# Designs tried in a protein design run: designed miniproteins, single chains, continued (3). Part 13

Each design is a single chain, and the fold is of that chain. pLDDT is the mean over its residues in the fold that is shown.

## One batch from the design tools (miniprotein)

Design m8422
Fold by ESMFold2-Fast:
Structure m8422 (fold): chain A 71 residues (1-71)
Amino acid sequence: ADPEELDAEVKIALAEIYLGIGNIDEKRGNYDSAIEAYKKALEIASEVDTPDGKRLAEYAKKKIEELEKKK
């Protein structure tokens, strides 16, 4: 296993965890906390130049935009 490959896998997993946190906070109506979690997911996913990284980053961007309109 290459350190760069391991780093990418860890970052994808971490981004998915933050997306999960954001989704939970969103369902609870904690929009500010949800936005912060989605911003963390976007930051991490944007560092991963893979289809999964791009997919997660796009999802996080859409969620941030949607929730900022609800504040």
Scores: mean pLDDT 82

Design m8423
Fold by ESMFold2-Fast:
Structure m8423 (fold): chain A 84 residues (1-84)
Amino acid sequence: MKIRITQVALSTYLLEVPLERKEEVARLLEEEFGMEVSPAPWLPENVLFVNNGLIPSDEQDIDKELELGNEALKRVAEALGAEV
């Protein structure tokens, strides 16, 4: 099964991950990418709720925030071999 990433907000991703790889992927996201993996009991067991650490816009430079968000998503997708 291929890992799938769904971006649901600038700073928020849902990752569909095989259950046997869930701990591995969560660790990689937290340790290598500095992202936060949050408990999400309303989601299926194989889904990780992830925050990429970007602050949603207290600055008016939306284009720069979108660029940073896209770069973070791309880095994670490349590292995991994931679909976006």
Scores: mean pLDDT 71

Design m8424
Fold by ESMFold2-Fast:
Structure m8424 (fold): chain A 80 residues (1-80)
Amino acid sequence: GPSLLEILERYRKEVEKAKTLEELQTVFGRLAVDLQRAGAPEEIRAVFDETVRRLQQAKTVEEAKEVLLEGLDRMIELAR
C-alpha cells in the first residue's frame, strides 16, 4: 500500500483543491482513517489532533487551508 509520506502528500494536494469548509473537514476526516490504517506514529497523531482543534476555530476557507497545510507540512517532515 502507499507509504505514510505518500498518504500525507496526497492529502496536501486535496486540501489545496478544496473550496469549502465542509470539503476541508471531509478531507481531514478521511486522512484520520488513512493515518490509523497506516499505523502513524504518536508524534504524527499528536500533530493531527492539534491541527483538528485549530481547524474547529477557523472561520474562513483561507484560514482552514492555512491551518491544514501547516499541520500537513509538519506531519510530512516527521514522516521523512
Scores: mean pLDDT 87

Design m8425
Fold by ESMFold2-Fast:
Structure m8425 (fold): chain A 116 residues (1-116)
Amino acid sequence: MEEERREKARKEADKLAEEMISGTPEQAVKIARELIEKAKNGTPLEAAAYLDAVARIAEHLVKNPEFAEDAYRIAKEAIEAGIDILNKYPDNKEVREALGRLGRIAAEAEKLIKKR
């Protein structure tokens, strides 16, 4: 049944990412937090799909300087959720890869928040 749950998570993540592309940045922030909650409450197999969707949303938000702080905050929230998952399931490679992507986005958002 894990493959069924994973496929459902991928389809949900794709739908929400599509809504983000056609919606406002405020909707993207709301959707990202919704996906973080799904990652926290789902199976480890589903969590990677939701965290990858959050990474895609944060990458989109960071392109708009006025939402760089929101991108940073949601990336950090997603990283915290992913670390909790890895503490219980350390062999979850897909969650580890999603955390790497989220970390890069958080670093980029932080650079945009500070003037150079």
Scores: mean pLDDT 77

Design m8426
Fold by ESMFold2-Fast:
Structure m8426 (fold): chain A 64 residues (1-64)
Amino acid sequence: VDDQVRSLDDAITSLETERDTNTTNLTTATSNGDTDSVARYSANIADTTALIDGLRATKAALEA
């Protein structure tokens, strides 16, 4: 359980870092009027957020 929780924490942290990077890139793309990049980063943020939520739910179940 502890090893699984640690692996989930590592995965969540990596995905949160990726989401934060994509959020910064989205802000820059929005400022530049790059609509194609805005669409791509927005989609990646949504997908990454869904994955983080799923992993957090799995972690909560293991900690219960």
Scores: mean pLDDT 84

Design m8427
Fold by ESMFold2-Fast:
Structure m8427 (fold): chain A 61 residues (1-61)
Amino acid sequence: MPPHPAVAEALKKQGRFDEAVEVYKKAIEDFENTSPLSAEQIRADLQALLEEQKAGIVPSS
């Protein structure tokens, strides 16, 4: 599976925010050493997703 961000975007489109967040986090860790530009891009996407999630309906625990 090549690009983690593409998977995260697909999950985000389906409203599967928790899974998208996990994919973004993995992509950031993977890309942080290999492509810091991609890691920065993914962090921005994750930040935007987390903002949407804060407005969404999610159980605490």
Scores: mean pLDDT 71

Design m8428
Fold by ESMFold2-Fast:
Structure m8428 (fold): chain A 146 residues (1-146)
Amino acid sequence: SMTEQLRRQAEESVSLAASHLEQAAALLDQAAKLVEDLAEKSKDVIGDELLEVARELRDNRDGILAVKRAAREHRDDADKLAAQLDQLTDLTYSTGGALSRAIQLAGKVDKDTADRLSALGAQALSHLTTAIDHLGTATRLAKLAE
């Protein structure tokens, strides 16, 4: 039926969003590790600030993985998918801020690390934006199937 086709398309869009969220989380884990490694070499006030922003990157990674799990669990529930879309939008904004602070702090210690963080951050934000688009599509299709 048309309803079953819409549900399958919604589930496919959730799967695409989940893949991009997993890739974003992995990139943020790499970014957090680079920041932590730089903090260990710094061992000053800048080291403490780097550890704080690394923690924020890890917390945002955990939030992104929670959105991935919730979206997959509720892949046919338009209202629950809409709630996850809102949460992902907020996490994407928060992640952008954390990455910007990490790059600025790293630049004071090691330019090469700052450049690597900039590249990882751009890739992570690209995956988050793509996941928002797919999750938005899933939410609309799930609503039409109700």
Scores: mean pLDDT 92

Design m8429
Fold by ESMFold2-Fast:
Structure m8429 (fold): chain A 58 residues (1-58)
Amino acid sequence: SDKEAEKELIEELERLAEESKDDIVRAMYLIVIGVVKASSKPVSKEEAKKLLEKMRSL
């Protein structure tokens, strides 16, 4: 479930990055995706939800 939550988080962040017309906001999404992918531990469902809410508020 945590691995699935992380995969879903990455997919949603990639979608948000593609939809973004603001270069800074787009770069922030891409940086977060890179950090999540580089991590050896899966992101929990709660952590993924919190991060998505924060990113959507940018």
Scores: mean pLDDT 75

Design m8430
Fold by ESMFold2-Fast:
Structure m8430 (fold): chain A 88 residues (1-88)
Amino acid sequence: LREEIEELKARIRELVAELDAKEEIAQEIAREIEERLPESDKEKLLKLLDELAAKSEPEKQEVIEKIKELIELQVRGAELLRELAAAE
């Protein structure tokens, strides 16, 4: 459990660093999300990201996939932290 949390933290840090390196593309994607999805809904957000990826050039598609992975890891992180709290 703790090992899984540490591995997940390492992957999140890696993805954040990669997204930071591609800030311009990440900001463009964020703007598109804000325009099309003013209310935060995970399922709608993931669906929108899939639609944007399908219409995007390879570099932008790669950034979108990293954003999707980050969202999924953040959800998994919350689950693992809840499990850790229940175990200790």
Scores: mean pLDDT 73

Design m8431
Fold by ESMFold2-Fast:
Structure m8431 (fold): chain A 65 residues (1-65)
Amino acid sequence: AMEERRRRAEEAAREIEKLGGEIVSKSEDRLEVAISGSVTSSTGRAIRAMAIGYEYGIEVRVTFK
């Protein structure tokens, strides 16, 4: 239960990092992600990061740098 939730958070974080997102904070319930770059390119990455959160069943919050 809790351990599986943490593992899913870890997997989601790794997928987000592959997109160029920075994991600012990680818990079993939520990932705080920072994305930098131009508004146009970073918007696409933010949408994909949130989609990863839905697929793995974890809340993803994105901040633009």
Scores: mean pLDDT 77

Design m8432
Fold by ESMFold2-Fast:
Structure m8432 (fold): chain A 82 residues (1-82)
Amino acid sequence: MVESFLKALQQYYGLTDIKSLEDLNNANDEQIEKIAEFMAKFMPSLRILGVEGTKRYLKRELGLNDEIATKIAEKYWEILNG
């Protein structure tokens, strides 16, 4: 749920400037990196889905566009496999 995800980003990772789905879909590279770090810490089980499955999760459950979902999924996998 996008609302719960936004709330978590604000409360646990300090991304207080990301207030909406529109803000998520317009996230800059620094914000994308912080989102991926947050997901690696709090959603490590998405690793089971692979990069493609994680990208699909972000698009389906959070409503992210292809560009942002791809960048986040790739960075998330880089963090978990580095």
Scores: mean pLDDT 81

Design m8433
Fold by ESMFold2-Fast:
Structure m8433 (fold): chain A 84 residues (1-84)
Amino acid sequence: MEEEITREKAREALEEAREAARAAGREDVVLYVEHLLRELETATPEEIGEIYALAERILADVDLDAVALAQSRNDEELLRELLA
């Protein structure tokens, strides 16, 4: 996807994903989205596109395995939050 994704657009998608996860009772996914919202604050343009794609994936299926996604990205900080 070669669309220019803004930080604001990614933030809106993440906030929508967080509400969807909360409504589904998926606290692990809520934590994952909150971590992505923190990452978004300092993200590069390339990272913004990646974060937006993750938000869209969560919106499509809130029952995704957040731990497996964190492991695939080798995200040690997020894994500590999810496994605590």
Scores: mean pLDDT 72

Design m8434
Fold by ESMFold2-Fast:
Structure m8434 (fold): chain A 78 residues (1-78)
Amino acid sequence: HHMEELKKKYEKLKRQYDIAKKAVENAQRLLDHVREAAAKLTPEEAQRLIDRAQRSLDLAKNTYEKYKKEYEEVKKKL
C-alpha cells in the first residue's frame, strides 16, 4: 500500500499546488487593480493599500513555492 499512500499524497499536493498557483494569480491581479485605484487616492492611502496587497502577494508566492517544491519531489518518486 506504499504506492497507494504516495498517490494520495501526490493528489493532495497537486490540489494544494493548483490552489496556491491561482492564489498568486489572484493576488497579482488585486495588486494591479490597487495600483490603478491608488491614482485616485491620497499618497498615504495609496501606499497603505499597495503595501497590504504586496504582502498578500508575497505570502501567496511563498506558499506556491513551498507546494511546488513538495509536489515536484513527490512526482519524482512516482
Scores: mean pLDDT 84

Design m8435
Fold by ESMFold2-Fast:
Structure m8435 (fold): chain A 97 residues (1-97)
Amino acid sequence: SDKELKEALEKALKAVEDGNLKELKEALKKINEVATDPKLALDALVEVAEHAVRLGNKEAVRLTLEAAKELFKKVPDELVAYAIGVILRIIGLELDL
């Protein structure tokens, strides 16, 4: 649901700010599980990765990339190109750290 996705995203952003990688991993998993639209989950993962880059947290970017790769395994065919674009964006963000 949109509410659960928003709550999971807010928890992921807070975990990045707190440097809490365990809470981040759990929140990223929740984003992938509660999104009814996989595109919204992919968009949320980009937002988490961009926030992690702003804070210089390379490990948080890496965990977000792993979550995007896991989500890629289950996206529908029409979102494959979009998911590849998200993964490449997160890789680019990690390389800038």
Scores: mean pLDDT 86

Design m8436
Fold by ESMFold2-Fast:
Structure m8436 (fold): chain A 85 residues (1-85)
Amino acid sequence: GRERVEALLRAFHELVEEAVKAGELSPLEGEILKGMADLVVGVGRAIGDDEFAYEQLLKLLREEREKLKNEEIQQRFDEVLKRFG
């Protein structure tokens, strides 16, 4: 439920911050991605659908993983996707 969505949201934010620190994302791209993740969770909460929020967060995470070039950051994304997916 909500606790699992919030745990995934925290992990998503941490991965985005790691990607920005590694130069894989600009600071602006990182803020946009965190904002998109927050919006997805907010929408899921408003409609009472934690599964929608969870699935959309995993979809966003998978789409961003495919754009990464740094193998170390790719591995960090893959670990989170394995844990939550």
Scores: mean pLDDT 88

Design m8437
Fold by ESMFold2-Fast:
Structure m8437 (fold): chain A 95 residues (1-95)
Amino acid sequence: SREEIRKIVEETLEKVKEIALKHVPEEEVERVTKRIREIIDATLNDESLSDEEKAERSIMAIANEFSRLADKYKLPEEVRKEIEEIIREGALKLM
């Protein structure tokens, strides 16, 4: 359901945010998180998309935005892998 997708996506976003806050200025993490939530809201409210497509696009929004943030702040490979594993776990819960 849309509400189950929203719950898992939001839980994934919060876990990634907690890791990012240890390495990136809070203002930048909040800006990126707000942008991701706007993308997620638009995606989940798009009635043309299946639940599978809504889940995939929402997870990809988290992955893409935090990948850009990791590149901008030159995050260590270990931190990038931790973020990627959290996103992967979220994606598996949506399958």
Scores: mean pLDDT 88

Design m8438
Fold by ESMFold2-Fast:
Structure m8438 (fold): chain A 105 residues (1-105)
Amino acid sequence: GDAYRIITINRLRLLLQQGQQLVDQAESLFQQMVSNSSNSDIYLSQFQEQVQRTQDVIDEVQNLIKQGQRDYPLPQSELDSINQQINDIQSRLSQIQSGANKYLA
């Protein structure tokens, strides 16, 4: 029913909020890496860990959507909103990874 769908949407929103926080932290670590060459190895390691954690959250969101569709399918408008947030996180992550690769080359 609608109550179960609302609970699922709220859980997805929480996970997406966590994903946004993780990509913000990854961007911060990338900036620290480029601004402090003497500690770049430490920041690079932390950056790679935050990238992985961000991807793990996206994977959890996608799995939760897939599982939710079995019981109470989400309306298309909510799926569109969630997909836009996933695309934002992945786009930002891709940009900072590209920047890190160029910096390390």
Scores: mean pLDDT 81

Design m8439
Fold by ESMFold2-Fast:
Structure m8439 (fold): chain A 82 residues (1-82)
Amino acid sequence: DEEIRRNVETIVFSKDPEEVRRALEALGELDEERRERAAEMLQLASGQPYRPGLAELIAARDYEGIRRLLPALEPRITAALA
């Protein structure tokens, strides 16, 4: 899924906080099945072991919860929320 891959790559690698914020928002607009795939890909791309509940946090746009589940991405998510 190109849309999922593009947004996950943006969240993991982009140095632009606004791009990261828009990518997180875009993942939240997906249906449940695609959000689950995005959550799995995001955890894999960030080098984190799979943790349940990330897809639900993405759907809720709970960026604080996402930051807590993905500590490797904490600085990027924090910058996106500033």
Scores: mean pLDDT 76

Design m8440
Fold by ESMFold2-Fast:
Parts: C-alpha cells; sequence; structure tokens
Structure m8440 (fold): chain A 85 residues (1-85)
C-alpha cells in the first residue's frame, strides 16, 4: 500500500511531498522548517483499496495542531491551517 502526503506553505511557496510505500495506518509528517508561514495546506492521498491513513501535523515539535484521515480506495483529503508564530 502507498500513501502520498503533500504539505504546502502558501506564505513562502515551500512545498514537500512524502511518499510512503508501506506502513502503519498512522503516518507522521517529516519536520519542515516554517520560516515565514502563516498558512499551510495538507493533502493526503491513499492508493490502497483496503487501507486507510491518518496524518498528524505538529508545529515546532509540540502537540498536533491538526490531523487528517484519508480512506481506502484511492481517496484524497485536504486541510488548510493557519500557523501562528
Amino acid sequence: STVSVTVINHTTGYAIIQDVPAGPTTIHLPKVEIQDGSELELEVTVYSETETATVNVMINGKKPVFSITAGAGVTSEKLTYKVEK
């Protein structure tokens, strides 16, 4: 099973794409430096007919500020979050 996670910082134009070929139903996003970000977009796509994926986003290594869950059957979920500095 594969999962694709995309994080876009709309304030800076920085983007990261993380593909996970196999793993648990919960996937943690890699750490990304936010230099001048006030708005983030997260998209999760699951390319599996039988598995789901939950992605948790942490800012500055603190508790998750938001999470997103994408279901089985090649589905995509998006979430936009404003980051306070």
Scores: mean pLDDT 62

Design m8441
Fold by ESMFold2-Fast:
Structure m8441 (fold): chain A 65 residues (1-65)
Amino acid sequence: MKEVQDLNLYMAEKWAEFQKALEEGRIDEARAIAAEMVQYLREKGFDETAALLERRYAERLAEYL
């Protein structure tokens, strides 16, 4: 089975990519990264966490729109 530390590292990496895309003005790429993270969590069965993060990503993206 996958270790929790592997999931945490993956989530941290994707959040960093998302923030970098926003800082560089690559809004469409930031949206894609957010969608990939949410989909990954849903595939792992973390539906409630995925829904919460989807909302947080949407709020963060709105600050740049």
Scores: mean pLDDT 76

Design m8442
Fold by ESMFold2-Fast:
Structure m8442 (fold): chain A 62 residues (1-62)
Amino acid sequence: MSPETEARIYLLLLTTDLSNREIAEKLGVPQSTVSKVRKRFDAGFLSRELAQRIIAVYKELN
């Protein structure tokens, strides 16, 4: 999984109430990929590199 894809999943988890299936459909990734990212999100994992990528994605959208 690319860092960009992980950052997009994290952004949707932070900003929406979408299910794993809905995020998977929106981003064109397997639901299992979204499930793995949500487990890390729920565990409070957020690296500096991931945080910087999330900010970059947010800036591209706004």
Scores: mean pLDDT 76

Design m8443
Fold by ESMFold2-Fast:
Structure m8443 (fold): chain A 75 residues (1-75)
Amino acid sequence: MLSPEELLARTRAELEAVRAAARAEGWSLDQVTARMNEVLLRALELAEEQGMSEAEKQRIKRVVLEALTAAAREL
């Protein structure tokens, strides 16, 4: 069973990997947004499957929004 802390840590790692790949490969903001949205949808699907609380899902959404905002400011 995946814990909320493990899912949050994995989500943060995936978002950092997207940002690293974007910098290395010269991705557009649209490409970064699409990849981060894929990370968000997968994380929320897993959270729902594992019966995670609304507060835990909101933490995931916040982490993704923070990463998207940071990526947008780098362009």
Scores: mean pLDDT 83

Design m8444
Fold by ESMFold2-Fast:
Structure m8444 (fold): chain A 86 residues (1-86)
Amino acid sequence: MEQYLSATFRGAITPGATKEELRAFAEKAFGGEVTEFSVNGPPHAMSAEAQAGASAFLAEAGKAFKRVSVHLHFRDGVLGVAARGE
């Protein structure tokens, strides 16, 4: 069953994360196959609060889905996470 999930996390975001590092974070948090990964906005390191929230969101998606497409968007200290599951 295909489902769409989204969440938004607020926190101070510092520069330093590459797209590859952000994908690795998403894959680790989800605990399964990330089929598609995209980032909108410049590379950022996530705040501890945003990282914890995004990790929890993706871990919950990992209970529902075998595979996921993940989109991260960064704007004004906010991390948005969208996941489409299969």
Scores: mean pLDDT 69

Design m8445
Fold by ESMFold2-Fast:
Structure m8445 (fold): chain A 65 residues (1-65)
Amino acid sequence: SIEDLLQQAFRDLDEAVRNRASEEEIHDILARHLRRLWDSKSPQVADAAEELIRHYERAMGELRR
């Protein structure tokens, strides 16, 4: 489901931040999961993508501290 895809994306982003991955690596993780959401062809993909981007922004804020 799109919810499962979104939760997996959150876990991967959070793990990358914990492991002090580069901004480039974290951005690549975001791009990969955004593609997975779009490939799902769910009518909810736009809302899920927005929520994933907000999670990414929070993760990047934490990494830059």
Scores: mean pLDDT 84

Design m8446
Fold by ESMFold2-Fast:
Structure m8446 (fold): chain A 107 residues (1-107)
Amino acid sequence: SVEEQERQLLEEAAEKAGIKKEELDAALEAGRAGSPDEKTRLKARAILGMLLIHLMAEHLGDEEVRKKAEEVIEEVKKLLEEGKYEEAYELALEAYKELKALYDERL
């Protein structure tokens, strides 16, 4: 199905971004169902932000943009491993805003 194909593409993108399947599944569930716990929401947003940053950088096709995105993704991963979920989310959000500005400029 289209939903299965979308799931496979998300899993492949997550693997390339270095996101574990279990973390992706948890983030998608938290994003869909919501969570009353702020820490869980921030972690989910940071993980989904990493995925979105990776996909946008791939779409832009610029090697320097992709390299910068990979460096940001690794820093977000490090912050998540350290339990710094707010800092991880803020870094992912800032990088997403920069990439979105480039994406919108090229549309």
Scores: mean pLDDT 75

Design m8447
Fold by ESMFold2-Fast:
Structure m8447 (fold): chain A 70 residues (1-70)
Amino acid sequence: MSDEELLKKAVDAINAGNLEEAIKYIEQIKDPNLQKGLAMLAIDKGGDKAIELFSKSKNPLLQKIAEKAK
């Protein structure tokens, strides 16, 4: 799956309130700038739940974003 396809699926999942699904797609994104932007959008829309989910991610960029958002 391409970063463009992952972006579309992540945005759709965020808009549907499906944060767990959105984060699975965000974790697969290879472009760090795109991944960061989507992670910030998920936190803006999902709040503390999104922060908790990213803090449990094995992706170090997503963990760092979650730590800064606390």
Scores: mean pLDDT 82

Design m8448
Fold by ESMFold2-Fast:
Structure m8448 (fold): chain A 86 residues (1-86)
Amino acid sequence: SPVERLLEKIKEIEDFIIKNRDLIASMSPEQQAQFKAIFAQIIKLVQEFYDLVKAGKLTEEKAEEILKELDKLLEQMKAILEEAKA
């Protein structure tokens, strides 16, 4: 279901952050600012998802839209971490 796919993506993002916590803490101030901006967007989308589920208003189309945006944001976070490793 779209809800199950979204919950799996949220867990993937959480696991990614936990796995990379030491590297995230050691990034440059500029990279940390970029990471925080992306993370704030993720939190906003996750909150929108939970609010829509609670209200019984989550459509399959909206769930797919949120999933696509979360996937894009996760890829942006991964790119920043790969730069930080170099």
Scores: mean pLDDT 87

Design m8449
Fold by ESMFold2-Fast:
Structure m8449 (fold): chain A 83 residues (1-83)
Amino acid sequence: MKVSKEEVKQALERARGLAKKIKEYIESLPAEEKEKAAKEFLEKLTEALEELKAATDDPEAQKEIEKLKEEIEKELQAIVDKA
C-alpha cells in the first residue's frame, strides 16, 4: 500500500502546521515539562514521518520528509535548550 506524491505533499503541509502549534504549546509549558513534552512529540513525529517515508517510492518526497524531520527536531531542541 503505497502513498501517492499528492498525499505526501498534503501530509507534509499538515505536519508543518502541527509542528508550529506544538512549538507554541510546548513554549507555554513550565520549564520542567518542556523537555518531556518535546521528547514525546519528537518521538511520535519521527515514527509518523518514517512510516510516511516508507509508504512512498518517490525519492523527492522522501527527501522532503527527511528535511521536515530535521527542521522539527531542531525547533523542538531549541525550545528545550532555551528552558
Scores: mean pLDDT 77

Design m8450
Fold by ESMFold2-Fast:
Structure m8450 (fold): chain A 78 residues (1-78)
Amino acid sequence: SKLEEKKKELTEKALKEGLEKSKEYLSLPKEKQKKAEEIIEKYKDDPVKLFDELLKLGLLIEEDTELGILQLKEVVLG
């Protein structure tokens, strides 16, 4: 599935660039930041599930392009 491949690619890219440096991550309350760290550690070997769990926290993995962010928002709003 192209969607699963894209989720994996975005997750791997975000982890390499440091999700913790994103404005979205830094805007979260400390409690949610801790939960995100636990989720990253738990699902680091399953990037598709990691993507879905980070999305549930309101974390978009990374702002590659405006179009990419809109696609991530569409998944949440649909």
Scores: mean pLDDT 65

Design m8451
Fold by ESMFold2-Fast:
Structure m8451 (fold): chain A 73 residues (1-73)
Amino acid sequence: SALTKLIQGLVELARKHPEDRGALLLAASEVAKAYVRDPENAFEKAYEIVRKLAKQMSPEVREEALKLADEAR
C-alpha cells in the first residue's frame, strides 16, 4: 500500500541521515499508528504527521520526507 511505502521510505531516510533519525522514526511510528487506528482517513493524517515533524528535520531531509508523504496521497 502507499502508506506502507511511506513508512518504509521514512525508515530508509533515517538509515541515511542519522542526525534526523529521531524525527524520521517518530514520523514512521505515528503514520503506522494512524493507519491502524483509522485506515480510511490515514492518508490525510499521514501527510499532516510528516508535515509537522518535518519542521524538526534538516532542509534536504524535510523535502524528501514531504515528497514521500505527497506520493502516498
Scores: mean pLDDT 84

Design m8452
Fold by ESMFold2-Fast:
Structure m8452 (fold): chain A 56 residues (1-56)
Amino acid sequence: AVVRATVVTPSSGPDTVALREGELAEVLEEVDEEHWLVRTPRGTGLVPKSTLEEVA
């Protein structure tokens, strides 16, 4: 699935990726209730679900 960042999400740890508002990412896996593993052109990492919007 493809998701879009609804707000700027700063990196909060070594396994997280920072997103800009409006940036698109591919969801690889739902890791837990709060985080998805996503792929961006800058790398793969965890992002909070609450900052993402499904676009398809």
Scores: mean pLDDT 72

Design m8453
Fold by ESMFold2-Fast:
Structure m8453 (fold): chain A 69 residues (1-69)
Amino acid sequence: MDEEITESMVRMLATSSLFGRPHTEEQKKAILNSDDPKVLELRRRMIEAGNAGDRAGVEEAARRLVEHL
């Protein structure tokens, strides 16, 4: 589960416009390694939106993750 979440998150973050910048690599690592319940919930929402083909939902979750960090 945790490993599957990490792989899915890496893929979702790679496709998000918010995380295409070199300066956001630290933010990507913070998201992947976070134990914050809010970050974990937003990570799950991003994965679920991505699996459903909801691109707007992926971008919304990515934005909220950046705002929470």
Scores: mean pLDDT 65

Design m8454
Fold by ESMFold2-Fast:
Structure m8454 (fold): chain A 56 residues (1-56)
Amino acid sequence: GEGARKMAEEGDAAGAAAAGGEDALSNGNQTYKRQASQAGAEGDAEAAAEAGEKGS
């Protein structure tokens, strides 16, 4: 959700991945949680937040 987007805007890839992953899991989307975690590990905060939003 919005929390992941805010973290991405601040350049917090790990925070964006964690928040985005939780949003995806809330809707049972393990695929998007995985994408958020991968993007966060690569330092791509925007991609991590986007994966969470698609999984929500």
Scores: mean pLDDT 71

Design m8455
Fold by ESMFold2-Fast:
Structure m8455 (fold): chain A 94 residues (1-94)
Amino acid sequence: MSLAEFVERLEELLEELKRAETEEEVKRILQEMAELIDEFIRELERRGAPASLIEFFRDIRVGIEKMIRDNAPKEKVIENVEGIVEFLRSIVES
């Protein structure tokens, strides 16, 4: 999985999150985001990516896990994930 492909898949989950109507759906989508990030971290490790880049994605993963644990409101989850997507998109498009 490329960074561009990762961002595209994360954007798809963000759009699904915006359509979620229950806390159960929000948690399921956050778990899918966490799994996507874990898969991308494994891909980075397999390719011998710098430790700093791997740690950056691990920090994002920890943030997602905390939102699940703390039952963060949907609006706050969307705000945080949109920020991550915008940042990653700026890297891909640069």
Scores: mean pLDDT 84

Design m8456
Fold by ESMFold2-Fast:
Structure m8456 (fold): chain A 101 residues (1-101)
Amino acid sequence: SDEIAAARAILERLRAEPVAKPFWKLETDPEKLAKISNPISLDEIEARIASGEITTLEQFEDAFNTMINNVLKVNSEDSELALQARQLRALFNSLLQEIRS
């Protein structure tokens, strides 16, 4: 699918971005995990694309937003990780808009 090729291109671009580095692996803090109903990372999103669970750009965007929302829920607003999550979200939205043009 052209949409899945586009989603994979975004993920490959994010692999080169330092701001994305903390988000490739799942949260490991037990106290933070207890507050998250749907744990997800960029590696998990890539796995869901490979398995066919994500087949559209809308589903890809929804999965990404779930990851960002989880990070922002369990980290202080002024934390480095929350700042990086907001920066990553801005980059992701920019890349997604380029594809939707």
Scores: mean pLDDT 88

